# Designs tried in a protein design run: designed miniproteins, single chains, continued (5). Part 17

Each design is a single chain, and the fold is of that chain. pLDDT is the mean over its residues in the fold that is shown.

## One batch from the design tools (miniprotein)

Design m16554
Fold by ESMFold2-Fast:
Structure m16554 (fold): chain A 54 residues (1-54)
Amino acid sequence: MGLEPVEVTYTDKEGKEVTYVAERDVNPETSESEKVSHYVASLLRAIGDEVDRE
């Protein structure tokens, strides 16, 4: 297995800097589409959790 944390920093609509930690699949045997899907899903989950709190 090869899952790696990736920090993504972006500016919220209110001008606050927010850092999310997503997961990237770095396993060389995982298909490119699966790697992208995993990364996007983990990032959206982190963003959704933070936005719903606000």
Scores: mean pLDDT 72

Design m16555
Fold by ESMFold2-Fast:
Structure m16555 (fold): chain A 86 residues (1-86)
Amino acid sequence: SKQEIDALEVIAKMHMDYLAKRALELVAQGSSLTVEELENLMNEIIEEYIKWMREKGVPEDRIKEIKEAMLEKKKATIAEIQQMKA
């Protein structure tokens, strides 16, 4: 149903927001994690969500839109982390 698919999209976006917040907090606290390690972790989470959405029957067009949103959030988060480590 549309309600179920919309709920899955909200869950994916909320998880990306949480990951971004935690990554920024860890960097602010002096974490030894590199930009590359953090980007790789975020990429793994994105791919797991894409796989999960496919298994739940989310249409490919919507998966593409959600993936693009998640990748933009990753890009913004990595850029902020790079500025913090500069």
Scores: mean pLDDT 81

Design m16556
Fold by ESMFold2-Fast:
Structure m16556 (fold): chain A 84 residues (1-84)
Amino acid sequence: MLSEDMIKATELAFEAGQKAMELDGSEETRKLAAELTEGVKGAAAGEGIEELVKILEEMAEKYPEVKELAEKAAELARKTAEEL
């Protein structure tokens, strides 16, 4: 079952991915958005939370416009990992 923090991290992660895709529809951005979706699925299963955080940090670095959303999502995901 997803914690409240993980649910919020998922929402912010999808929002960041959508905004990045709107800004840059490149193949690289599409791959990152796909990796983000798989990372969210893994985190929901209690696996790959660290991978989700890494993807979110990469998005924050590459797309300054979504940095705040991606960093907040990564923080909430890390908090969930520490409590497991």
Scores: mean pLDDT 75

Design m16557
Fold by ESMFold2-Fast:
Structure m16557 (fold): chain A 84 residues (1-84)
Amino acid sequence: EELKKIVEEAKKVLDELKKLNSDNEVVVKKVDEIEEGMEKAYKENDSERLAGQMFDLAAMVGNMTNDKEKMMELEKMGWKAFIS
């Protein structure tokens, strides 16, 4: 249940990044890779792998945007996945 909620929140961020960067094929590809990795981790019930994908997403948000609050929220969700 908690892991599902984390994946749903992450997908919202991934969708926004893809929408805002739709003309940047490199960014779109990276977003797709993270989304695919998260879905696989969730289906396999691999909370450590899911946490890794969340930390990668947080780093991407931090590097591409000035939204420090969203970056911190994603990092917090990564830690929640890791300790679940």
Scores: mean pLDDT 82

Design m16558
Fold by ESMFold2-Fast:
Structure m16558 (fold): chain A 103 residues (1-103)
Amino acid sequence: MEPRVLVLSSEDSEAERARKREEMAALLREGREFVLDIHSAARTLPDAQAEALGREMARLAEALAAGDADAVAEALVRLAAALPPGDTVTVTFMPAEEVAALN
């Protein structure tokens, strides 16, 4: 399967955020690994925003350690919601491992 890329922002609607959360939870339940990239229009974040992002990153780490796909997906959408307007989180889900032996 090809890699699946999802772009999340604080400007996402409640419905769009719920849809992305459900899609990410499904991909995580399939055991797909992901790479997280944060894009900022500003090179520096205000202290309050940096603190909020730090809290959501800690929640993501806890969810990953617990192996809870739904909690990881929820932490990813909360991380995006904590971003300043115009900033994005890109979540790239890697393709499933290729079957090493084709019969």
Scores: mean pLDDT 74

Design m16559
Fold by ESMFold2-Fast:
Structure m16559 (fold): chain A 65 residues (1-65)
Amino acid sequence: MKLEEDEKRILESEPNPALAEDIVLGLRRLLIGVENAIKKEKPILEPLSDEEIRELAKKALEKFK
């Protein structure tokens, strides 16, 4: 899972750079948690598409709280 396009979109759309940076850092922290949860549920056998990762991310987020 990569946030590069989402980070770029946030940085370009948000005129306040401090706020944009805070949002990007929050997303990166979330991504690390999601990747760890995915690895626990499904061992790496094949590469996942970004769409599959987004669906798994939603499921993993439900487990964080």
Scores: mean pLDDT 60

Design m16560
Fold by ESMFold2-Fast:
Structure m16560 (fold): chain A 60 residues (1-60)
Amino acid sequence: MPLLVIPGDRELLARAVALIASRPDAVARSRAAIGTVPTPEDVALQAALAAEVRAIQAAL
């Protein structure tokens, strides 16, 4: 595929959702840490995932 990012990004998004759903303990810990400053890597990942979702929608 000329646009290799689209399939990989969709799988990354699906894995992120599955990871959160499969680890309720991790969700509880994330909620406990919610008052802390999010890491710049987490912010960048959220922005990247949002951009890829938008790109996938535009391609569909």
Scores: mean pLDDT 57

Design m16561
Fold by ESMFold2-Fast:
Structure m16561 (fold): chain A 68 residues (1-68)
Amino acid sequence: SALLEELREAAERALEFRDSSAAQTAAGQGLKMIEEAEKGAELSEEQLRRALEGVRTAIELAEQGLSG
């Protein structure tokens, strides 16, 4: 799924912000969601989009230094 790939890429980028607890937490939640989907969990497109939005928001805050 394109959304799962985008979520993985966003989560990996968020992990680069090691001093941002928000980015680390969002990345962890996104990766956990990917693992559940890979195990055959029925995750909606809406759930994946919300996770992706959360990770992207955490990245934006980390880039601005507002959460570090």
Scores: mean pLDDT 81

Design m16562
Fold by ESMFold2-Fast:
Structure m16562 (fold): chain A 76 residues (1-76)
Amino acid sequence: EAMAKAARDAAEKRGGYASPGEIGLAFGQAVGEPDGKASYYAGLAASFVAALNNTDGLTPEQAEEAARLGQKLGGG
């Protein structure tokens, strides 16, 4: 939840698009950086979502979804 919101906020701050790296960073910051694995998987999920949509960035909705997916994959 906090991580998904941070990812969405990062995308909104960029005028509706955020890079996978920015999503991963926002995710890590929201977690307080104790779990670098969660940040890594969030970045991977964001990269995958961007690739599937043939875009260089993610909308706030896509960023939130990628963060949730990353947390599920890395955070259990």
Scores: mean pLDDT 64

Design m16563
Fold by ESMFold2-Fast:
Structure m16563 (fold): chain A 95 residues (1-95)
Amino acid sequence: MEEKLKKIHAVILEMQVEMSKLLAAGEPDEKIEELVEEMKKELNKILGKELDEEEIEELIRETEREAKKIVEELLKENPNTSMEELMEKIIEHFK
């Protein structure tokens, strides 16, 4: 159970990082939609079932909640840590 949750959190965080990069680069919405669809497919594979939109949104909210706790702890240790470094450390924590 814990191993599946770690994989779910890692997939969501990796997709959020990639989406953030695409948004910052001014890439079209179509590329963002493609990433979201890839995330949904990966989550379905991990859980072995087709997730509805509400279930996916709940998983994203839980991932963001856990990531926020880790970010707050990392920034408390080093306030100058870059967003990229923070995301790498969060993903590593869920591996």
Scores: mean pLDDT 75

Design m16564
Fold by ESMFold2-Fast:
Structure m16564 (fold): chain A 82 residues (1-82)
Amino acid sequence: MNSVEEIVEKFRELLESVPGVSEEEVEEMVKAFRKGLEELIAKGELESARLGALYEVQYVGKKHKVSQETLQKLQEEMLKAL
């Protein structure tokens, strides 16, 4: 697994690529994501950390109604950072 900083920065990049996501929403989601990721990693729950990252990216894409192709690319890019 990559470092928390690398995973969080990739998550930020992916959120910023989604049309309709505001800077405030990115900041709030990145903050919550970092906290959850750090807590799971501290507990040794690496599978839960990976699944959580993929779930969050899918949730944002679905909420903002991105195309199926865009959703797949977001998940693939997130997976590469894990």
Scores: mean pLDDT 81

Design m16565
Fold by ESMFold2-Fast:
Structure m16565 (fold): chain A 97 residues (1-97)
Amino acid sequence: MKVEELKKKYDELEKKIKENRARYEQSWQRIGELADQAGKAVDEMEKDPSKREEYLKKVKELLEQIGQATQDAVQLRKESRKLENEAKKLKEEIENL
């Protein structure tokens, strides 16, 4: 029973690690997309002074979204490292059985 329970916990941790990796990759892809949009908005703001206030507001909103996505990515990285450490510990416990 104990060996089977440890293996089940390891499999659940590996699944969570894979899910967190996918979310981390998605967060960085989103940051890249938002950064590209912010750059384009800055370019448009400089090209058309009549739309400067509109594009400046858009840049500020995009920077706030980048900030949030960056915080989410940092949190996912911390969670992934914690899960990887727990998985390593469980693997060592299983191998010592």
Scores: mean pLDDT 84

Design m16566
Fold by ESMFold2-Fast:
Structure m16566 (fold): chain A 76 residues (1-76)
Amino acid sequence: DEANVTVLGKTSPRTAVLSAGRSSLPLKVGDKVQLEFDGKSFNGTVTKVETYTSQVQFDEPLPDNLIGKRAVLRKV
């Protein structure tokens, strides 16, 4: 499954907060995910799930130009 998400911000160089608006994401802590933005793919693991947001720790540092942008999130 895939979801259109917005990167709300970063809590560290490798950790981002993602939202699908007011829809819950069908994610669990420990899920492996891939975030696709502007032709690049970032692999990560879900570290926190809240009602309308999820936090993901990525295997590589995320570019700051991702903040406020839309991306595609896939569960792997």
Scores: mean pLDDT 81

Design m16567
Fold by ESMFold2-Fast:
Structure m16567 (fold): chain A 73 residues (1-73)
Amino acid sequence: DLVALAEELRAADPDLPMAELVDRLVARVPPEVAATLEEARRTLEAIRAGELSDEEVAARAAALEPAARAIEA
């Protein structure tokens, strides 16, 4: 469970930045899951930069939901 793993890492270091959290998650998951985490991080960055429409955000969120929840947790 990516969310549980992210919660565990944040519990050990509450001030852990998103980039460092993603790096630690990537190191502890299979390569296919690591690729999904990187896509989720990139999508969240694009959302924050205002590069995606609401429709694009919804479509990408559905595909990346587990990884996005882990990063945001």
Scores: mean pLDDT 68

Design m16568
Fold by ESMFold2-Fast:
Formats: C-alpha cells, structure tokens, sequence
Structure m16568 (fold): chain A 51 residues (1-51)
C-alpha cells in the first residue's frame, strides 16, 4: 500500500509534466502488464490530472 501511494503520486506528477509523459506512460504500461486492474486505475488518475 505504501508502494501504491508512491506509484499514484509519481503517475500524477508525471502527467502534470509534459516532458515526462513517455516515462509516465512506460510506468503505467509496466503496472498494467503485472496488475491490469491497478494499471487501469493509474491511467485514469493520469488522465484526470491532465484534464
């Protein structure tokens, strides 16, 4: 759970910084490959942070 909080914060921060978009996408893809449900949630968080 501590790791999940760290992942969520990293995804949101990367989503707010356009220069880090490729790194953010790679992180979400890696999580989605290991845990699809979690990856979907992180992608949604990134989309909300960008809007």
Amino acid sequence: LSSLVGLSNTVIDNAKDPSKLPEGEALIDSVTAAHPSLGDGLRQMADVARS
Scores: mean pLDDT 72

Design m16569
Fold by ESMFold2-Fast:
Structure m16569 (fold): chain A 61 residues (1-61)
Amino acid sequence: MKKKEEELLKKMQDIGKELIDAVNERRRAMARGDPQAVAEIDERIRKLNEEGLKIDEELKK
């Protein structure tokens, strides 16, 4: 159980980093007026948030 918990925590850290990168990419896409890139990044952010919630739920058990 503890080894799997450490793996889940590492995945959470990776998701957090990817979210920060995605938010920065989104701001740049907005600045250049690229609505298609913004929509694609918003979908990535949504999926990363869903993944993070699943890991958080697994860690609570």
Scores: mean pLDDT 81

Design m16570
Fold by ESMFold2-Fast:
Formats: C-alpha cells, structure tokens, sequence
Structure m16570 (fold): chain A 108 residues (1-108)
C-alpha cells in the first residue's frame, strides 16, 4: 500500500536523523535537521494529498535531499571522514525510497 511506502520513508528518515546525531559534526547535524524538518512536513501533507500533489511533494523531497547531499559534500570535500560517508549513504537510501514512492504514484 502507499501508506506502507510512506511509513518506510519515515523510518529511513528517522534512521538518518539518528546516525547524524550519533556520528556527525554539529554543522552537518544542523543541515540534516533542516532537511528532515522539511521532508517530515511533506510526508505529513502527502497522507491527505491528491495524486498530483503527491507527485509534486515527492519531487520536492528529492530536490531537498539532492541539495542536502551537495551541501555536505561541499563542506567535507577536503575530508575523507567515514562518519560523513555513513550519513551520505543514509541520505542516498532515503532518496531511493522516495523514487520508489514516485514510481508508484506515476502508475496510478
């Protein structure tokens, strides 16, 4: 079901926040926290949204994640920090889940 897909994305978001809080610098935590707040707001809106609104919200979440990954990469471009790599992998997994949701909506 679509609700099960959204629950999966929410779980991946919570995991991303948890790993950032455990392993990231305060600046990276702030970047992840800002992105997480925006994504959570869009996930909440999506539960009552039309099909067209769901597509828009999913595309906006992908843009937020792309920009978040870019900000972290720019901040850490001179560093080979394993903790930063773990945070980036979680953001990539979250993006993959959103792409699955977008594909599901586009087939309706």
Amino acid sequence: SFDAILDGIEGDLDATIAIANEKASDEIKAIVSEAATQIRSKLDAMRTASVAERKKLLEEMLEILQETQKKILELTKNSNDRNVMIVQLHLMALSAGILVALRHVERL
Scores: mean pLDDT 86

Design m16571
Fold by ESMFold2-Fast:
Structure m16571 (fold): chain A 65 residues (1-65)
Amino acid sequence: SMDAERKKAVMKRRIDESIERGKKLNMTEEELLKRIDQLVEYARHMGMSDEEIEELRAYAKKLIE
């Protein structure tokens, strides 16, 4: 649905912004992953599925590594 696609787009943007800011602050890979875990937990509260959450985690790890 359009609402699900919008939620995913919003979460990916938040992940992008969080990683960009964290890298500028010289955060470690472990610290960035912890920050992303918090964002992904928020996505669960937004009603995103476990599969969508897994996709967001994979997306974030690819950007951090």
Scores: mean pLDDT 82

Design m16572
Fold by ESMFold2-Fast:
Structure m16572 (fold): chain A 72 residues (1-72)
Amino acid sequence: SERLIRAGVEAAERLLADPSTSSAALAAFLRERVPEHPGLADAMALELKRLVDAGASREELEAAIRRAAASA
């Protein structure tokens, strides 16, 4: 969904600007933006945190967000 992609991109930008952001804080942000899919918000927060901790680029994060949104 477009809303999920937009929320994921915003979460990724926040995480890239401040890599110390916890997965719990990202999950709270995503749950607020997509309250209809709390489980997906939690899963996306964990995945984005994992990717950034592994040194993923913005482009790789965006690709992961689009793939997650397509499976929802």
Scores: mean pLDDT 81

Design m16573
Fold by ESMFold2-Fast:
Structure m16573 (fold): chain A 96 residues (1-96)
Amino acid sequence: ADAPITPEQAAELRRVVDETVEEARAAGVPEDVVEAFRRVAYEALEEAVENKLTRRQFLFLLADKMQEVIATLDAENAALAEGLFAELVQRLAAVL
């Protein structure tokens, strides 16, 4: 879909992010990893609305920002973060 993400869609995606990171925290993902993912997802959503990015452009931006976070983590936390990232992208893509 080549339509820009609307503010209403961004609000829905923000809820999906919050639900996903809360579930990850309950599953034992470290708090610093959870908060880094929430921050990056929020930054990507903000940029998508401001720059009128399409759903595809938003997902690519999110992937780039998440991979940057994963690259700063140790091997154990990187593996947990990669799993969380895959789940988040799947959930966001299902809502879009």
Scores: mean pLDDT 81

Design m16574
Fold by ESMFold2-Fast:
Structure m16574 (fold): chain A 93 residues (1-93)
Amino acid sequence: DELEEIRRRLLELAKRIAELYKKLAEGDLSSISELKETISEITDLLDTLPPEERLRLQLEMLQLIKELTKDNELISELLDENIERLEKALKES
């Protein structure tokens, strides 16, 4: 199942984003390049999907990143803003 393979890859990339966010929060700026590359791969994969599946997977990824970074209040606040913006976009669709 191609969709299941894409979903599995996106969730793996979401876990990597969570790791990179934690490194950046610790002051490791060397993680910025890998963060940009990881976001680019996520965007490319999401662009291959129908709009409904894209939005659904974006929300699932953000929820996973939030769970993995819940011990960092600043990251949680930034993710809550992004989740709110995405939910608003879904309602206006």
Scores: mean pLDDT 78

Design m16575
Fold by ESMFold2-Fast:
Structure m16575 (fold): chain A 79 residues (1-79)
Amino acid sequence: SLEEELEKLRKEIDKLSYEMAQATTPEEFDELYQKMKELYNKAIELAKKLGREDEVEELQRDYEAFQPVLDAWRKELEK
């Protein structure tokens, strides 16, 4: 179901967040970051198809709130 697909995407986002935290090079991080954007876009699209506007807004807010964390991790790799 679309609901099960959305749940799977959320778990994939969690796994990818862990991988990004473990990235050892800027290049590796940047590749994972592109995948992260794709996963969030897919999750938002599925939430829209399910008619869950609240979940769309939550996914957008989560993505925006995560940006400062990702920026901090990325800067640490520039040592």
Scores: mean pLDDT 85

Design m16576
Fold by ESMFold2-Fast:
Structure m16576 (fold): chain A 59 residues (1-59)
Amino acid sequence: MKEEAERIAEALKKKDPSLGDAVRYSLEKAIESGIENAAERVVEAVKEQFPELYEEALK
C-alpha cells in the first residue's frame, strides 16, 4: 500500500509535477498524523479525482 502510493505519486509527477508533489505531501502528512490506511486513502482519492491520470501513471 505505501509503496504503491509512492509509485503513483512519482508517476503522476512525471505527468503533472505539481499534482505529484501534492499527492506525496498529502501521503507524508497523513502518515505523520497517524491516520489509519493513509496510503490506501490517498490512492483512492487519486482514483476518484483523476481516474484517467491514475491509469496512465500505472502503465
Scores: mean pLDDT 71

Design m16577
Fold by ESMFold2-Fast:
Structure m16577 (fold): chain A 55 residues (1-55)
Amino acid sequence: LSPEERAALEEALATYRATGSEQALHDAVAAIAARFGVEAGVRIYREALRRLEAE
């Protein structure tokens, strides 16, 4: 992940932890995809799921 993608991942995870909402996580990933492209959104979503699974 690029530094920008990593920062976006951390923000998406923080939003999920603050709200507890899958919809909030999906909205954050959609915003990232709109900003950085669909492939970046997919990478960030997969990494978010991996980190949540590891907890």
Scores: mean pLDDT 76

Design m16578
Fold by ESMFold2-Fast:
Structure m16578 (fold): chain A 104 residues (1-104)
Amino acid sequence: SASEERLYAILEATLTVEISGFLFDVENAVRRGDYEEARKIKEEFIKRLKELAEEAVNKLGPEKAKELIQRAIKTLKSIKSEDPFVQKLIDEVIAELEKILKEI
Protein backbone atom coordinates (compact mmCIF):
# COMPACT_ATOMS: atom_id res chain seq x y z
CA SER A 1 0.00 0.00 0.00
CA ALA A 2 0.98 3.68 -0.35
CA SER A 3 1.13 3.92 3.46
CA GLU A 4 3.57 0.97 3.66
CA GLU A 5 5.71 2.42 0.82
CA ARG A 6 5.91 5.75 2.69
CA LEU A 7 6.84 4.05 5.97
CA TYR A 8 9.51 1.94 4.20
CA ALA A 9 11.02 5.15 2.75
CA ILE A 10 10.98 6.84 6.19
CA LEU A 11 12.67 3.84 7.90
CA GLU A 12 15.27 3.60 5.09
CA ALA A 13 16.04 7.33 5.48
CA THR A 14 16.18 6.94 9.29
CA LEU A 15 18.70 4.06 8.97
CA THR A 16 20.85 6.17 6.61
CA VAL A 17 20.85 9.13 9.06
CA GLU A 18 21.57 6.84 12.05
CA ILE A 19 24.52 5.19 10.23
CA SER A 20 25.93 8.63 9.28
CA GLY A 21 25.57 9.85 12.88
CA PHE A 22 27.28 6.73 14.23
CA LEU A 23 30.25 7.18 11.87
CA PHE A 24 30.58 10.90 12.70
CA ASP A 25 30.41 10.28 16.47
CA VAL A 26 32.76 7.26 16.53
CA GLU A 27 35.38 8.94 14.28
CA ASN A 28 35.33 12.04 16.53
CA ALA A 29 35.69 9.95 19.71
CA VAL A 30 38.65 8.01 18.22
CA ARG A 31 40.26 11.28 16.98
CA ARG A 32 40.20 12.48 20.63
CA GLY A 33 41.69 9.13 21.80
CA ASP A 34 38.44 8.35 23.68
CA TYR A 35 38.17 4.62 22.92
CA GLU A 36 35.80 4.07 25.88
CA GLU A 37 33.32 6.63 24.41
CA ALA A 38 33.72 5.04 20.94
CA ARG A 39 32.70 1.62 22.36
CA LYS A 40 29.73 3.25 24.18
CA ILE A 41 28.63 4.93 20.90
CA LYS A 42 28.74 1.48 19.21
CA GLU A 43 26.63 -0.15 21.97
CA GLU A 44 24.03 2.67 21.87
CA PHE A 45 23.91 2.43 18.04
CA ILE A 46 23.34 -1.38 18.19
CA LYS A 47 20.48 -0.80 20.68
CA ARG A 48 18.95 1.79 18.29
CA LEU A 49 19.28 -0.62 15.32
CA LYS A 50 17.43 -3.32 17.30
CA GLU A 51 14.62 -0.84 18.06
CA LEU A 52 14.38 0.14 14.36
CA ALA A 53 14.37 -3.54 13.29
CA GLU A 54 11.51 -4.31 15.74
CA GLU A 55 9.56 -1.27 14.44
CA ALA A 56 10.11 -2.43 10.83
CA VAL A 57 8.89 -5.99 11.62
CA ASN A 58 5.83 -4.69 13.52
CA LYS A 59 4.79 -2.11 10.90
CA LEU A 60 5.99 -3.59 7.56
CA GLY A 61 6.30 -7.31 8.29
CA PRO A 62 9.37 -9.59 8.32
CA GLU A 63 10.02 -9.57 4.52
CA LYS A 64 10.30 -5.75 4.23
CA ALA A 65 12.21 -5.56 7.56
CA LYS A 66 14.79 -8.05 6.18
CA GLU A 67 15.17 -5.90 3.03
CA LEU A 68 15.85 -2.77 5.16
CA ILE A 69 18.41 -4.58 7.36
CA GLN A 70 20.13 -6.09 4.28
CA ARG A 71 20.41 -2.57 2.78
CA ALA A 72 21.91 -1.26 6.05
CA ILE A 73 24.45 -4.15 6.06
CA LYS A 74 25.39 -3.35 2.43
CA THR A 75 25.86 0.35 3.29
CA LEU A 76 28.09 -0.47 6.30
CA LYS A 77 30.13 -3.01 4.26
CA SER A 78 30.82 -0.26 1.66
CA ILE A 79 32.50 1.90 4.35
CA LYS A 80 36.30 1.69 4.49
CA SER A 81 37.93 3.45 7.44
CA GLU A 82 41.66 4.28 7.48
CA ASP A 83 41.52 3.82 11.27
CA PRO A 84 41.65 0.09 12.22
CA PHE A 85 39.78 0.69 15.51
CA VAL A 86 36.91 2.47 13.70
CA GLN A 87 36.87 -0.38 11.13
CA LYS A 88 36.68 -2.96 13.98
CA LEU A 89 33.62 -1.17 15.45
CA ILE A 90 31.96 -1.07 12.00
CA ASP A 91 32.63 -4.82 11.57
CA GLU A 92 31.12 -5.52 15.03
CA VAL A 93 27.96 -3.54 14.07
CA ILE A 94 27.71 -5.56 10.81
CA ALA A 95 27.95 -8.83 12.82
CA GLU A 96 25.11 -7.68 15.13
CA LEU A 97 22.92 -6.72 12.13
CA GLU A 98 23.55 -10.15 10.54
CA LYS A 99 22.46 -11.72 13.86
CA ILE A 100 19.29 -9.54 13.92
CA LEU A 101 18.58 -10.58 10.30
CA LYS A 102 18.72 -14.30 11.26
CA GLU A 103 16.27 -13.72 14.17
CA ILE A 104 13.60 -12.25 11.82
Scores: mean pLDDT 91

Design m16579
Fold by ESMFold2-Fast:
Structure m16579 (fold): chain A 78 residues (1-78)
Amino acid sequence: DEDEESAKRFISLVSEETQQEVLALLEAGDAEALADLLASLSPEQVMGVIEYANRNASEEQLLVLAEALRLAVLKLRE
């Protein structure tokens, strides 16, 4: 409810094709492939992915996203 407009704005920075790919990778539990995708996005697009997943993904899928975010940060730090 709070910042609903901001969340939708971040989501709009992510293409519909990328949104569908994110959900497919979350459903597959493929944190490594999702991490590679996230590492290729801008920080604001990553925020859009987080907001999109928070609204559309299950709790189990959100754990996959959390691991993917951790892996993406590690990839960028190498």
Scores: mean pLDDT 81

Design m16580
Fold by ESMFold2-Fast:
Structure m16580 (fold): chain A 111 residues (1-111)
Amino acid sequence: MARVEELLERLRELGRRLAEKAKEAGVSEEDVEEIIRLMEETVRRAREAAAAGDLEGVQEALSEGLGRINRKAGEALRKAKASLEQQQEISDILLEMQEVAGELLDAVAAA
C-alpha cells in the first residue's frame, strides 16, 4: 500500500502541474477546474480499486480517467490557442502521467 499511495500522490502532483501549465497557456478557469476534477476523480477511483485488490478496476480507472484528461486538455489548449511549445509541455506531462499509471498497475499487481 505505501508504494501505491506514493504513486497515487505522484499522479495527483502531475495533475496539478498539468492544471498550472494549462492556466499559463491561457486555458479558462472553468476548463482548468474540470481538468482538476477529472484528475481527483481518477485518483479516487484508482485508490478505491487498489484498496479492494481489484487490478482490472485500477486499470479501467486509469485508462478511462487519463483518456478523459487527455481529451479535455487537447480541447482546452485548442480553445486557448496555445503555442506549439505550450502544447509540447502539456504532452510531456501527460506522457509522464501514463508512465506513473503503468508503475501503479505494476505495484498493485505485486501486492
Scores: mean pLDDT 86

Design m16581
Fold by ESMFold2-Fast:
Structure m16581 (fold): chain A 93 residues (1-93)
Amino acid sequence: SSMSPLERRKLVLQDPKMQKAMELLESGKYTLKEISQIVGVPQNRLREYLQDELEFLLDANDGKLTVEQIAQALKVSKATVTYLRKKLEQKRS
């Protein structure tokens, strides 16, 4: 990717639709599919954002976070954490 995770994060924070998506995610009341439909962003963009946030969390904690700690920090299910970890591992390989 020609864009770093930090640069992608800055663009996400400047996007009003992504700001709304983050508010809905923080509420813990909606699935990624429902958030995608409500705010009008692709579900894959939400997953990429969460994957970048997972990478930042792991880097800040020397990779020493449990699935439970990541799920709480990102406000997603443990199943979503497992999916994001698998995708991040594939990207780094």
Scores: mean pLDDT 79

Design m16582
Fold by ESMFold2-Fast:
Structure m16582 (fold): chain A 95 residues (1-95)
Amino acid sequence: AVGSATSAPVSFTVPEAATARVLVWASAGRATALLDGAPVAEARGGEVAEADVALAAGTHVLTLRVEGETYAVGRVAVLVDGEVVALAEAVAPAP
């Protein structure tokens, strides 16, 4: 059996087209970061995954999905020009 959770959506705005750095961490199981509904990075338990994503100017939506056979916490940060523009967390309960 697998527990799962998805974060509330986090909206953020970039003033001009930029490359975002996406950092994803999971305590256990799997954490997947989604930008505008598309998966961009996935981390497994104990890992940090990193991805560079091209973003157009305007508003974007970050969500985080966490899945695991045990209690699992996922975290994601989106950085633009070295600054954190969005953060999300999700907690999947043990099944």
Scores: mean pLDDT 85

Design m16583
Fold by ESMFold2-Fast:
Structure m16583 (fold): chain A 84 residues (1-84)
Amino acid sequence: MSREQLEEEVRVALWTMELYLAVKAGDADFVKEVAERILKEAETLSPEAREQLVEDVRYFAELARQQGHEEIAKILEEAAEKLK
């Protein structure tokens, strides 16, 4: 694994953790902030990392919906669509 690949994996892992915590907390502002960072850096991601991230974001959208956080679910669904 190159340094560049490791940095990408760490970055994606941090975003995924931040989204999970924000969804569990019901923090729509934090979700928006993380989604904006992901979208700004999406073009720098490998196709594989981007595809996995789309899957993860969609999963978090479903978790948010199940917890009754409709605003968060919508933010994440829109982010996943823009990532594709």
Scores: mean pLDDT 82

Design m16584
Fold by ESMFold2-Fast:
Structure m16584 (fold): chain A 69 residues (1-69)
Amino acid sequence: SMMEELGREIFELQRRGEELARNNENFEELEEIGKKIEKILNDPSNKEAVEIALELLRKAREELAAKKA
């Protein structure tokens, strides 16, 4: 669905932003990612997509934590 596709896109943007921030790389791309995410989050019609993205991020963070244990 469109919301699943948008949710995946938000997830990928957030992960890329976290990678750039962690590595202190490409501030211009990081700023563009932040603006894109903010625009999507400020549209209430995207609520389902945001919830999908948050669930994907939660699972990714749990997998990362498990690998460090």
Scores: mean pLDDT 82

Design m16585
Fold by ESMFold2-Fast:
Structure m16585 (fold): chain A 82 residues (1-82)
Amino acid sequence: DNVKKVKEFAEKAIKKLEELGKEGNEKTETLMEAAKASIETAAEIAVKNFEDPKNKEKGEKSFEALKKGYEGALKEAEKMKK
């Protein structure tokens, strides 16, 4: 179930970004909040695409974009680590 996979990924990603924001400085917290909002929006798009059988490819691309966005956020958080 692709919808379930997207939702589970987004939930874990959001939780991780929230934890990083709480442990970081004010700049890290602000960037993690922005990343969380982006993950939520991307997940909604991916879910809607996967719920429509004719949009399976769009769903897969949206899910890949969501994963890459999350990886980018993790990379930025690591660069800001003291």
Scores: mean pLDDT 81

Design m16586
Fold by ESMFold2-Fast:
Structure m16586 (fold): chain A 92 residues (1-92)
Amino acid sequence: SMEEILEILEEAVKKFLEVEKDEKVRKGVENALKTVKELAEQGDYEAAYTYAMILLDEMIEYAKSKGMEELAKYLEEKKREIERLWQEMRAA
């Protein structure tokens, strides 16, 4: 469900924000998460999913650029979980 996708995305963002201390980066990620949630509340699930994947990819690339290998792997795992749930929603 979209609710499960949002829960996993929130866990991923929470983990990222536990490690990241730059206020501008933190604010950008928090604002992006708010946008995903707003799209989902409007019933635009395709846009919500698309923006969620962009956010995850940006967090993964950022973590890799900072040498945060464990965080990057964690986020890649959360991305795979969200992709699986999205495919299940499309099949239903």
Scores: mean pLDDT 89

Design m16587
Fold by ESMFold2-Fast:
Structure m16587 (fold): chain A 87 residues (1-87)
Amino acid sequence: SMKEILIESEVSMAIIYLSVLSRYSEDPKASETFREAVDILVENRDNPLLGLEKAIELIENSDLPEELKKEALSMLEKIRKNIEEIL
């Protein structure tokens, strides 16, 4: 359905965004955390809201700089809201 395509598009945007953060993070710990968040989203693509919840929880509980957490969480929460509105 069109809804399924739109949800998959939102998940793909989250994956691309986190992959960019992982690649361009100067801190290896930040790079690893964002890569792990990507893996969570990929593994949970059949349940995207659960995947996003787990990825958000991982980042919230991580030992990353506050500004970096805020930026990442803001984007993921926006994507989560978009998916909830599509459903």
Scores: mean pLDDT 88

Design m16588
Fold by ESMFold2-Fast:
Structure m16588 (fold): chain A 61 residues (1-61)
Amino acid sequence: SPLDQQIQQVVQQIQDLSQQLSQARKAGDTEKEKELQKKIQELVDKYFELVKQKEAQQAQQ
């Protein structure tokens, strides 16, 4: 479904940014760490919105 594709894409983006965050922390790049943390938080919020939409759709099916 389109929702499943969006969820998969968001999960992949979170994973990729989490790996970048780990590298930024290891390098001591505080500015990059803050930028990546903000982006991850936004994607996590989007993930929960999409999961809620999927659960609502399944409850009607």
Scores: mean pLDDT 86

